# Designed miniproteins, single chains, continued (3), part 15

Each design is a single chain, and the fold is of that chain. pLDDT is the mean over its residues in the fold that is shown.

## One batch from the design tools (miniprotein)

Design m8489
Fold by ESMFold2-Fast:
Structure m8489 (fold): chain A 86 residues (1-86)
Amino acid sequence: SKLAEAKKLLLEGKISEALSLLKELIDENPEDLALIQKVLDILEEYAKLAPSEELLKFLKEFKKKHPNLPEELKKRVEELIKIAEE
């Protein structure tokens, strides 16, 4: 699956490629909140294993591109950014 491919790319340090793939999945299904939650789960697991300035930059860009997300998902993105900053 594209989600598994993106996770592999993140673990290999190919963050730009991984994030592009995740954004493509969301752009194809922008109202699929379950998909967005799965994307956030993957990013959270990666941030716990290997904090990265590149991931932080892309998380902030993701937040800007999706300003209309439900409050619960916006909070998850903000919490993930804090984890990535530590």
Scores: mean pLDDT 77

Design m8490
Fold by ESMFold2-Fast:
Structure m8490 (fold): chain A 85 residues (1-85)
Amino acid sequence: MGWDKVAGEVLYKLKLTPNVPKSGGAIILVGVLQGEGDEVEGMKVLQRALAEESGIDITVDGIFGPETEAALRAVAEKYGIKLPE
């Protein structure tokens, strides 16, 4: 969904992917930056950052669920990033 693009922009704003343009695919790149990570590891990095930035209680499980979406929305609004809704 359009949340992949929002996640990429949030990761860029938080400097979790300093060399990534604010677009889709950033989650996979963040996973790679965690070593031999993949999309799941990238999602866990995003979830941890979103919990810290939003204050929403998020389970760091690598799954994009309603908790992660709510936190991503809150952080995106904080940084002026357009939402897909």
Scores: mean pLDDT 64

Design m8491
Fold by ESMFold2-Fast:
Structure m8491 (fold): chain A 95 residues (1-95)
Amino acid sequence: SLAERLQANTSEEELEKLEEVAKEIEEKKLSPVERAERLVETLPDSLAAQYNAAAEYLKAGEYEKARELLRKAGLPEEEVEKIIERVKKEQEALK
């Protein structure tokens, strides 16, 4: 359902802008937090940008910022909590 929702609400122009931002991020070697901020600043109303930014915040351990973006992207609170709990458990398993 999330993949279908992203596909239905992501234009080709948004995808092209996301790819351009991804290339800039790689060239500048931005941290996960900086990557998330750049994505949101460039495409503030894009569902795909919000989702990608949330993933970057999760990598950085910024769970509250990730939760806010996932909720803004229209994910149910139950799904958001499951994603955050899974990432926390996976990060603990690496200890």
Scores: mean pLDDT 75

Design m8492
Fold by ESMFold2-Fast:
Structure m8492 (fold): chain A 94 residues (1-94)
Amino acid sequence: SKLEEARKILEELIAGLEALLAATTDLDDRLLLQGVLTRLEHILETAKSLDEIISGLETLIRWLREKAPDTPTNRAALALLEEALERLRELKEE
């Protein structure tokens, strides 16, 4: 189902962000990544549709853009989130 494929995309996103967190030494960047991961895990647990996953990810990207300092780590996190969102939007159009 599209929902199961969307969950796989979100799980791959979580794995990518966990790898980024493991490579991150700055405490503020680590705390921000942990916050992003917590929100993504909540989306995975609570979303009942592809549209809810997309909306949750769009809200998270907006929050990160508005609140996150412009660091290389935060730019990498945003790139991973935006790539996952693009994949989810493409899945919706199938």
Scores: mean pLDDT 88

Design m8493
Fold by ESMFold2-Fast:
Structure m8493 (fold): chain A 60 residues (1-60)
Amino acid sequence: SLEERIKEISEKSGVPEELLKDALEKIKTLPSEEQDEYIDDLSKKLGVSKSTVRELLKEL
C-alpha cells in the first residue's frame, strides 16, 4: 500500500512520514513545470529515484 511504502522510505531516509506525505501532496497541487523540480529535490533527499517519487504521486 501507499502508506507502507511511505513508512519504508521514511525509515530508510530519516525523513518523517508526515513531512514526506505533505511534500507529496504539495507537489500534486503544483503546475507541471514546477513538479519536476520538486520531484528531483525530494528524490535526492529520500535517496530514491525520481520514478519512485512519481509512483508515490500516482498512488496518492
Scores: mean pLDDT 82

Design m8494
Fold by ESMFold2-Fast:
Structure m8494 (fold): chain A 69 residues (1-69)
Amino acid sequence: MESSLVMVTSSPEDSEKVGQEMKESFLALAEEYDIEYAIQMLKSALDSVKDNKSMVDKLKEGIKALEEM
């Protein structure tokens, strides 16, 4: 597995938009399947983007929202 051009969020606005889109996708999965399943998927995504702290923070917010559901 080789790293290509990763999405670089220069502005907070871009990062927030990406986070919102991802959050909605996982919320939809939780509705169809299970909250546990959605959380597991997010944990896998976190492992891939561990190098990017900004993205990690956004994904953590999604996990918290799912846990609160």
Scores: mean pLDDT 68

Design m8495
Fold by ESMFold2-Fast:
Structure m8495 (fold): chain A 68 residues (1-68)
Amino acid sequence: SFRDKMAALAERLAKSDDPALQALAAAIREGLERGWSDEELQRRFLALVSRLPDALAQEVLDLAAEIS
């Protein structure tokens, strides 16, 4: 499911040495814990990724594709 994919992505990102990726992981986990809808999680995730440097944004998207 989308939620299972986001949970797996957050776990992978939390293991990164990059503070921005760790912060993204924390934001995803908070959204899951607060019971955000799949649509709200997707919207928030894309907004956060858009604020990352291009190289880190691509790393996140590649990792998400791997988890699918």
Scores: mean pLDDT 83

Design m8496
Fold by ESMFold2-Fast:
Structure m8496 (fold): chain A 78 residues (1-78)
Amino acid sequence: SDSMINTLRRLADALRARGDELERRGDLESAIESYELATIALETMAKIATSADPSKKEEYEKLVEEGRRRAEEARRRL
């Protein structure tokens, strides 16, 4: 449902913002955890959204890959 997609997107955005805050504070381990949780929320959102509209598959896959890249970059800085 649109409500679930919107909730998951907002959750992912909040978790990413939390990760950014933690990274700025030098708490890399907690930042990575927040980025990974954000990516899980995005993956769940993408599966639901793609099932509803398959034409958006590439767009959603790109969002998920960007989330994964962010988490990996933070992990590399440990």
Scores: mean pLDDT 82

Design m8497
Fold by ESMFold2-Fast:
Structure m8497 (fold): chain A 84 residues (1-84)
Amino acid sequence: ALEEAIREAREAIRLLEAGAPTPENRRAIEYLREAVRALEAGDALEGARLLGRGLGYAVRGKAPLEALIEAEDGLRHAALAAGA
């Protein structure tokens, strides 16, 4: 669950970085990078919170659907790790 969350968050960052450099998408990348750091430190709850913030900005930035799917999957896996 935690390893999947990290992988999915990193893939979301990669897809966002390949897309349009809008202010919202840049903010999404910032939150997702913070989420990866929190998850790597074992803080699944903070990782989930930051993934949720990043997903919100990516939606506002009209990010590619594939990036939104990866961010949502990462949030789900981080939430599962936090609740276990």
Scores: mean pLDDT 87

Design m8498
Fold by ESMFold2-Fast:
Structure m8498 (fold): chain A 60 residues (1-60)
Amino acid sequence: PMPPVVDPTGLSLEQLEEQLVRLARERSRAVAEGAPQEVIDALERQVTRLDEEVRRLLAE
């Protein structure tokens, strides 16, 4: 199944980092299992969104 969409806004830095670790594991597993490119791309977009929110919080 497709990974669930996570809204990164409103999460604490700790929660954002937990989600990043989880998504990194899911991406590695998806790649290892030969998941469709659309699944891998969806996970990559989620990582990018979370990374952007982390950078926003750290810039404060």
Scores: mean pLDDT 76

Design m8499
Fold by ESMFold2-Fast:
Structure m8499 (fold): chain A 57 residues (1-57)
Amino acid sequence: MEKVGNEKLRELAKEYKEKGDYETAEILEYIVENASFELEKEEWEEGLKVLKERIES
């Protein structure tokens, strides 16, 4: 699909939970539960890349 919902954030939350970063995972899960986004696939890809970089730095 051209636009995707916030399932990409849900996947990222699971990734951080597996790393033991439960606080970041809880924040991401809260956003998924309480907000709905639809972004272009490319916007998700770039946005998640930047977000992950900032979290891990």
Scores: mean pLDDT 70

Design m8500
Fold by ESMFold2-Fast:
Structure m8500 (fold): chain A 79 residues (1-79)
Amino acid sequence: SHMEELARRLIRAARQLLEQYRKAKEDVEKGNPEAAKTLEILEKSLKVFKEMLQKLKERTTDPEVIAELDRVLAELDEA
């Protein structure tokens, strides 16, 4: 359905954002001061994505998609 397709697209986007966040975090640890600003922006974006994915979970009935949403939400919580 449209909701399941939307969920999968947002899951992919959230994982890409998480990869960018992890890279920015590594760059900060290596002493790049510009990466600190990027990290702050990405932290705010991840919070918005968490809320969006949680709302999508309320609208989704496909157990496979729900399981994938739970997995990505757990990945975001570990960040």
Scores: mean pLDDT 83

Design m8501
Fold by ESMFold2-Fast:
Formats: C-alpha cells, structure tokens, sequence
Structure m8501 (fold): chain A 73 residues (1-73)
C-alpha cells in the first residue's frame, strides 16, 4: 500500500500522524477511493499525502485515528 509506505517514511523522519481518512466518491460515473494522511509537527500541519485510485462501490469508507494508523505502519 503506497499510502502506508509514505506514512511509514514520514514517521521515521519524526513527523506525527494527526489523521487518516479513506472515502469513496463518484465522478463522471467512475468510482474512486481517496486516501489522505495528515502529518503534524508541534501541533501544526506539516504536510498532507493524498492518493486517489479507481475503486468500487463495495469499498467501505474508513476513518482511523492516529494511533490506529501508527499500528498499521
């Protein structure tokens, strides 16, 4: 998973994950999945990684807190 690899690298560089979101949306009849990881430093947003890929309506949107994402990477 490309998003999780990027998140792992950011954690290794000392950034903290403040949020992780996955959502499904439709644009022009095509279903997409969007993954977003927000990184913070000293309580300020330091960066956001976003990846959008083709997906299906069967994909359930999931919202994970920073602690859950840390366990995944």
Amino acid sequence: DEVLEIAREALEKGLEISGFGVHTFVRDGQTYRSYAVTFEKDGKVAGVVRLTVPGTADDQPQVWGPETVKKMV
Scores: mean pLDDT 64

Design m8502
Fold by ESMFold2-Fast:
Structure m8502 (fold): chain A 66 residues (1-66)
Amino acid sequence: SKFQGLANELIQETWEATRSLSPAERLEILDKVQEIIAEGKRRYDAGASLEEVEKWMREEVEKLLA
């Protein structure tokens, strides 16, 4: 699905962005990204547009990495 493609992209981008961190810290961040993706999926399934869900998920991941 289009949503799954977006989710996979966010996971890959987060993995690359956290390359300088320890493996334990990277996994902790990825767990939080999975929670963001799960909420995004709920919103998408409830009728939110893919564009709105992508924007929200990217903003949440950026806050997580700051």
Scores: mean pLDDT 88

Design m8503
Fold by ESMFold2-Fast:
Structure m8503 (fold): chain A 70 residues (1-70)
Amino acid sequence: SDNVVKTLREIAEKNKEELKRSAENPDLIERLEAALEVYKKLLEAAEDEAERKELEERIAFLEEAIERLK
């Protein structure tokens, strides 16, 4: 579980950098939407409060990023 959260953190950080470079890229929106779905699934399966908090923050960030790109 912890390794999965770490992987998602890396994906979120990469998506932040891609947003900075190419906010209008349609591939970027698709990647962000895919990441959002993964985070939502992990939130449903989360077993502890710290993990849930991290996932909630990442979901909020990705949702805001996707809205800005649409």
Scores: mean pLDDT 71

Design m8504
Fold by ESMFold2-Fast:
Structure m8504 (fold): chain A 76 residues (1-76)
Amino acid sequence: SAEIAEGAAKAAEAAIEHAKELAKEDPEKAIEELKKAIKELDEAIEKYKDDPALKAAVEAMKKKLEEALKELEKEA
């Protein structure tokens, strides 16, 4: 599960950083990209529902993306 947890964390961090940079020029586009990333994580959670460790790691990443999305929506 460490490999997948690392992948999820890296992907979430990259998505948040990219969205923050985009938000400086186009907050609507940044919001759209974060929503897409969150949807992809929801699909991953459903696919891996029988692996509690994987599910927990992906859910933690989703929560971070949702927090970033909420901040961007507040600024828009």
Scores: mean pLDDT 78

Design m8505
Fold by ESMFold2-Fast:
Structure m8505 (fold): chain A 68 residues (1-68)
Amino acid sequence: MDPQLLLELSQRTAKALEQVGDLEGARAAQRLADLVAAGEDPSGAEEELSRLSQENPEKARQAQAIID
């Protein structure tokens, strides 16, 4: 994915997760956005966000509906 698109998607995901009350997921998505913006390796943050989404699938679905 283009870094600019990944940054934008990560920022949207962080805001959506915050709106649905998944503050831990929102922080993970914001960390992903920060790493992408800094040109750092985002893979660890991507894995963390994916894990959190699987631990709280209802909130993940609600957040996805907001960003779609």
Scores: mean pLDDT 80

Design m8506
Fold by ESMFold2-Fast:
Structure m8506 (fold): chain A 85 residues (1-85)
Amino acid sequence: MEEEERRRREEIERAEELRREAEEELRRAEEESETLSPREAASRISAASIRLIGAEFEGELRYRAREKVEEERRRYERLREELER
């Protein structure tokens, strides 16, 4: 079904975009760390790291949930076809 394939593709792209943005933020925090005070550098890197972990976790959960729903739909479709035999 086209709708399920489109949704899955969008979820994957969405998750990848979130991870990319979080990675860029962490990289920038690390690059700026030398120009910041030690306290500010630690705070910024810590915040960026937490953000990256959050983005990866949300991306994975969203992707996994969508994939599971699609898998269940295919299972029901196969069972229905078998019952028609």
Scores: mean pLDDT 62

Design m8507
Fold by ESMFold2-Fast:
Structure m8507 (fold): chain A 62 residues (1-62)
Amino acid sequence: EKSFAAMKAYQAKLLGLPESVIEEYAKEAGMTVEEAIEYGKKLADRMAQGGHDGAARIAAEL
């Protein structure tokens, strides 16, 4: 799925992986590196607010 691939591209950038690896994930998402990183960041931010537990679920509410 595009969302998952974009999030992987963002994670790869955060981990300091080679640009070629980031490009591979962006290609899987069907996006440019910049687009995949931006989209992946938005998804990661929303998921970070969700977290665990029902209590943390209201944080993903926005």
Scores: mean pLDDT 70

Design m8508
Fold by ESMFold2-Fast:
Structure m8508 (fold): chain A 73 residues (1-73)
Amino acid sequence: MQLRQQGSQYFSQGDYDKAEELYLKAAEENKDNPLLQEGYRLAAEGVRYARRGDDEKARELALQGQRLIEQSQ
């Protein structure tokens, strides 16, 4: 199963702890792809802001992470 997809699924279910864990794991597994690694780190940071109720900052970071992941090819 793709860690990114699983992380997004947990995020949508409100399981922020699992979502953050999976995004950080995806970053760790993609050390040789710096765009993917940074994209997943930003996704994890977005989860932290969502957990604090800062939905606007969470969305901003999620979009930045998505752009980096898309540029990794």
Scores: mean pLDDT 78

Design m8509
Fold by ESMFold2-Fast:
Structure m8509 (fold): chain A 65 residues (1-65)
Amino acid sequence: MVEKLREEVKKQLEKHKALLQKSLEEYRTKYSDERVQHLEKIFDEALKATEAIYEARLKQAEKEL
């Protein structure tokens, strides 16, 4: 059960990261490198926070099984 949830979370995070990278490539054609680097940092921070929340929830679910 927990393994399937971990795989689903990983899959969602990978999709989200791919979309962010694609958006950053588009932004690189329109904005300065500094602006794009700033956005990349914000996106990385958001992804790390989301992953931490999901890991905590998976551990909680594992305890109740």
Scores: mean pLDDT 75

Design m8510
Fold by ESMFold2-Fast:
Structure m8510 (fold): chain A 77 residues (1-77)
Amino acid sequence: LSVREREVLLELAALGSIPKAAERLGLSKGTVSRHARRLERRGVVEFVKKSKTETEIRVVDLEALLEALDELTKEKA
């Protein structure tokens, strides 16, 4: 995963929401949505439609999540 994809993955894991992740990362909702869709295509996250207006993002690949966390902490240390 790219650095940006890892950042998006971690915020989606914490928040489950594209708008909240975008606000936390200082990115547009469109940018976060594009990265989330790429993660969905890789089988890392799943889009769960809760209602006609609400979509929850769920992390499916916990190993990818743990690897993303480890790589980000190593880059900052």
Scores: mean pLDDT 77

Design m8511
Fold by ESMFold2-Fast:
Structure m8511 (fold): chain A 82 residues (1-82)
Amino acid sequence: SLEEEIEREVAEIQALAREVAEAGLAAGIPQEVVDALLADAAALPAAVREEARERGLEATLEALRRRREQLRAMLAQLRAAA
């Protein structure tokens, strides 16, 4: 179901955000920036509920997929910079 796919994407994004935070600190990214990323990821379940109400499940899933790809790209850049 779309709800199960959304739940899976949220979990993957939260896991990626933790990896980006760790890689970011190792690469010299300021703690303030890393803290903001982690806070944003922690707020994701609530943000997703709101997005689904406003835009529907399909649009919410597409937004999450884009966010996951952005975090993957960020992680790759941080690991290349370290």
Scores: mean pLDDT 86

Design m8512
Fold by ESMFold2-Fast:
Structure m8512 (fold): chain A 87 residues (1-87)
Amino acid sequence: SAEEKLELLERLLELEREVELAMINSAPQDVIDALMAEASAVAREVRALLSPEEYERFREALDKVKSETKDLEERLRRAKEEARRIV
């Protein structure tokens, strides 16, 4: 469903933000690795639920948001809005 797709996309975006924050804060490598592994697992579920076209649109939208803003909270907010538009 669209709701399931949106929940997974938002979860992926939140995990990617957690990974980025952990790297910025020089968290222990095992913490970073665990977060990256969780993000990778969610990304696989996203890839399975989204059509190839939806997935490509999401990647393009996320890349654009990342290029336009460096503030992590604003990036997350905008990326979630883009995810809602796609699904």
Scores: mean pLDDT 87

Design m8513
Fold by ESMFold2-Fast:
Structure m8513 (fold): chain A 90 residues (1-90)
Amino acid sequence: MLEELKEEAIAILQEAIAQQQAIRDTLVSEGLSEAEAQAFADRFAALAREAIARIEAAKTLEELREVIEETNAEAAALQAEIAAAIERAR
């Protein structure tokens, strides 16, 4: 169970990293500059890479849940920053 949940979470994060260029292109289409879009895409990929390392290090289901919860909170904060940047660009 723990290993299966870790594999699923890591697969989702690896897919997110693979979508880095698509995320950047989407943010440019939403009105962000290429530099701002790239910076946000890079931050999202960095968050995903850090989350993968922390998930791999988790020894219990409780530790895994804590990592996922913290990662979701950081992702939500980043999404809020992106939304604010898009609103400023409009």
Scores: mean pLDDT 85

Design m8514
Fold by ESMFold2-Fast:
Structure m8514 (fold): chain A 83 residues (1-83)
Amino acid sequence: SENVLEKLKEELIKAGVSPEDAERIVTLADQAVLAALLGDFELARKYGDEAIKMAEDLGATEVAKKLREYLDEVIRDAERFHA
């Protein structure tokens, strides 16, 4: 959801990630959410993994864990909806 991704963006910036990199990470995460809602789970995992890896590579390890947990929940719930 927009509210969760906006809060994660704020946490990325507080962790020392640039606003530009934080925006890129949450844009990838938003694309993962949209792909999952449309039933494209391969694309959802691809974008999600890219977002998480970018956050981890920038040293935002705790935010990356929260992002992984959020995206795993979104994908799991979407898979149940499309089953």
Scores: mean pLDDT 88

Design m8515
Fold by ESMFold2-Fast:
Structure m8515 (fold): chain A 95 residues (1-95)
Amino acid sequence: EEDRILEEIAEITEAPVEEVRRELEATAPLDEQLEALDALEARWEESVARGREHVERAAEVDGMDREELEAKLKEVEEKTKRLAELVRRLIDLRR
């Protein structure tokens, strides 16, 4: 159901449900929203790859806790992937 998807997106983004609803409705035609989401997913994948390089360098050069850095990177990756899936499902329901 649409309302449940919006509620989960609101929880992940820590924004009010009404704000999430308004933003998604006002953005663009559904086809453009799907294309934008695909582009964002590709950029997020690149950002995660760069983040992994940074974690390697920080752990080896700066002596930072590699395990903690990797755990945070994984958490961000999982949340980002879930958010993209929820937005894609919402758009599909409105097509």
Scores: mean pLDDT 67

Design m8516
Fold by ESMFold2-Fast:
Structure m8516 (fold): chain A 75 residues (1-75)
Amino acid sequence: MEERKKEIESLFDKTAEELRQRAEEAGLPDLGEMAERAVKTVRNYALEKGLSVEEAKAMLDAVKRHFDVEIEEAK
């Protein structure tokens, strides 16, 4: 149980940092904050619902795809 929680937390923390850096490099820090909030929301949901690592990754991939759309629109 703890191993799954640790893996999910590590994965989401890494992704939040990655998206924050990408937003910073693009000159869109507000988008970085929005992405971080979205990642935290999905992370909390995945942990609360006891989702598998694979299910959590699928949700995280959806957040990443949405971030890619937002960064393009913000240009």
Scores: mean pLDDT 79

Design m8517
Fold by ESMFold2-Fast:
Structure m8517 (fold): chain A 84 residues (1-84)
Amino acid sequence: SLEEKIAELRSKAEEYRAQATRDHQKADDLLREIQEKAGELSPEERLRLENLAWSYRYRGDQLEKVAARYEAEAKALETELKNL
């Protein structure tokens, strides 16, 4: 049914948004670790961790865009259902 499809799309949006939050948190945790271990890290190791942090942030941003698309699709179907 359309109602089941809307629920599935919203569930997917929530799952992707939750993963985005976790990825952003991982980025923040890595940046904090770099600050805390500044005296222990080589320049190469610091750059590796910074690149990893930016990768998590970028992935989180992309997952938020995926979540927004699923939510938009769910809203479109909800409008369609309301007009039936």
Scores: mean pLDDT 89

Design m8518
Fold by ESMFold2-Fast:
Structure m8518 (fold): chain A 89 residues (1-89)
Amino acid sequence: TAAALIALADALAGQKKYDEAIAAYQKAISLSSGAAKSTALNNLATTYVLAKKYDEAIATLEQAIALNPNNKSAQALLNNVKTIKAIQS
């Protein structure tokens, strides 16, 4: 189930196994729709940030916001990631 894959991905991310966590989140997202998919995309984007994959995080957050424009957590994280990237450039 999508929920079981998210739980697995959360556990893998907690172990700093970011590549495995990313794969598990991507599979969960493929099984999700609407607001649930937007939330899972936000969790994936957070994992990309922890992995220092800022371009992938930005693309993932833009997808989350496109599915749910009221996702304030995704909007806030997108602004933060863009700021981090601008400072590092």
Scores: mean pLDDT 84

Design m8519
Fold by ESMFold2-Fast:
Structure m8519 (fold): chain A 75 residues (1-75)
Amino acid sequence: SFDELLERLREIAKTASPEAREYILDVLDWLESNRDKLSLQQMIDVIKQSARDLGSRFGDTELQQKIIDAADEAE
């Protein structure tokens, strides 16, 4: 479920650097605020794009992959 995905992403965020953690939490807060306006697929697409942006900004390819894997399991 999307709620299970959000919880997994919050747990992943706890293992991240402070800057990457803030980035993830901001994305999750935006998704929760827009939940009723977006399809599940659109929310997953935002998560995956945010993971790629995070990987590029912070150089954390392991964190990027963990987020993408969690999103893929939710599809």
Scores: mean pLDDT 85

Design m8520
Fold by ESMFold2-Fast:
Structure m8520 (fold): chain A 61 residues (1-61)
Amino acid sequence: MEERWRRIESSLTPTQRRVLEAERELQDDREATHGDIARRAGVSVGTARRQSREIAELVNS
């Protein structure tokens, strides 16, 4: 794994980690929506979208 992923994993909240794990599971399916991520992570669609954005910010910062 790249150093960026190691840093992200160390900085994730439990909710962000569930969203990231759902994103990884759905990585092979480009048709997967934030609704699918939310369903697998056990959060609302809005939470899935927000946490995905926050994870992206952690990568960029």
Scores: mean pLDDT 72

Design m8521
Fold by ESMFold2-Fast:
Structure m8521 (fold): chain A 75 residues (1-75)
Amino acid sequence: SDREALDRQAAAVRDGLRALAEAALAGDEEAMERAKQELVDRLVAAGLSRETAEWIAERIREAALRDPEAALAGV
């Protein structure tokens, strides 16, 4: 259902933001790239186009890099 797809998308964003923020705090560029790719794949699996998923994942990556401690506190 649309509700279940939205719930999966929200969970993917929350988990992705956490993983990206943890990688940013660790200074681990490879972990950050893996977390971003996992977020894209999970968003696509949850019904988004790859273009939309990539756009969202990049915005989430930017947010995690801007303030990783605040990002972790929010998830």
Scores: mean pLDDT 86

Design m8522
Fold by ESMFold2-Fast:
Structure m8522 (fold): chain A 69 residues (1-69)
Amino acid sequence: MLEEIAERLVEEFGLSRQRALKIAQLSEILFNKHGWDVDQVAEHLVANFGLSRERARRIARLSRELLES
């Protein structure tokens, strides 16, 4: 599952596999263990990965959709 999310992030956003996997792992923890919403996860991705807000929100939404599948 996390590897599948990372692969989609590489494909859709041009992230490195290592960076995409870290984002996938972090998103799983924030959504599933901490109950964060998309906007909260996106803000965290901006702060920790230097992503634009628009790009971080798109990544957070896709990650949540794939985690819910």
Scores: mean pLDDT 83

Design m8523
Fold by ESMFold2-Fast:
Structure m8523 (fold): chain A 88 residues (1-88)
Amino acid sequence: DVFTEEELEELKKKEKAIEKFVEYLKKEVPEPGSLIDRARAFLEKKGVDIPPDASPVEILEKLAELVSGGVKEGAKVFKELYLEYQKV
């Protein structure tokens, strides 16, 4: 099964948004760790109070409030993919 050209373009846009988000977090938080670890560290650097047991979704939602443009879109896309992965 092969994606349509429209579906492939949408997938490429989502991939580009995620790449921009990842690049931004690596630039702002160069310390090694998961994307969620970097997102948490970014929020702490911005003075946002995050509970230690905050879910990845809550972390990504708070991060999306602090960023703009393609980085905000990337954070939203990553959150959506995380929620999709959590579906049983």
Scores: mean pLDDT 75

Design m8524
Fold by ESMFold2-Fast:
Parts: sequence; C-alpha cells; structure tokens
Structure m8524 (fold): chain A 68 residues (1-68)
Amino acid sequence: SMAVEDLRRYGERIVEEKSADELRDILQAAGIDASSLSDEEIREKVRELIERGVETAEKTGVDAFAPE
C-alpha cells in the first residue's frame, strides 16, 4: 500500500503526465462521465478523485483504494 503522502504525490504525477484520453479512461472507470469535459476539466476531476481517496485513507486508516 502507498502512504497518504505517496498517494498525493502519485496523483499529482498522474494529472501532469497522463494525456486527456488516459485521464478520461480513469474517470470512466471511477463511474464519472467525462464525455463533455475539456482537457483542463478532466485533469481537475482526476485530481479531486485522488484527493478524496487520500482523505478517505487517512480517516479509515486503510489503503485509499480498498473496496467498501
């Protein structure tokens, strides 16, 4: 598992290095409709997902991507 600070760093790297198409696929996998979003909006949505995952992991004391 990644530590909370590692997840934040990883999220920033994903948003910076991934193409809009790759980020769109990530949003689709997370159940978020990205069909009408611009490149900037897609990057913002992925960043929000990562930040929420980090916050959840910190609150629950488990991996941010753990199911349930």
Scores: mean pLDDT 70

Design m8525
Fold by ESMFold2-Fast:
Structure m8525 (fold): chain A 62 residues (1-62)
Amino acid sequence: ASDAAKDAEAAKAAAEKGDGAAALVSAHHFRQIAEQGGDEAAAREAEEWGKRAAKLAGLPLV
C-alpha cells in the first residue's frame, strides 16, 4: 500500500514531464489504490492519467 502510493507519486511526477509510459503506470497505481480503499478520488486520477497516457502515445480517443 505505502509502496504503491510512492510508486504512484513518482510515476505521476514523470508523467507530468510528458512521459507517456509513466502516465500509464500512474493510472495503474491510482486504480489499485482506488480498488483497495474505495477511494473515488484515486479512481478519477486513474481515469485522467489513463486518458493522458493514450494522448501522449498518439492514440486517438473517440
Scores: mean pLDDT 71

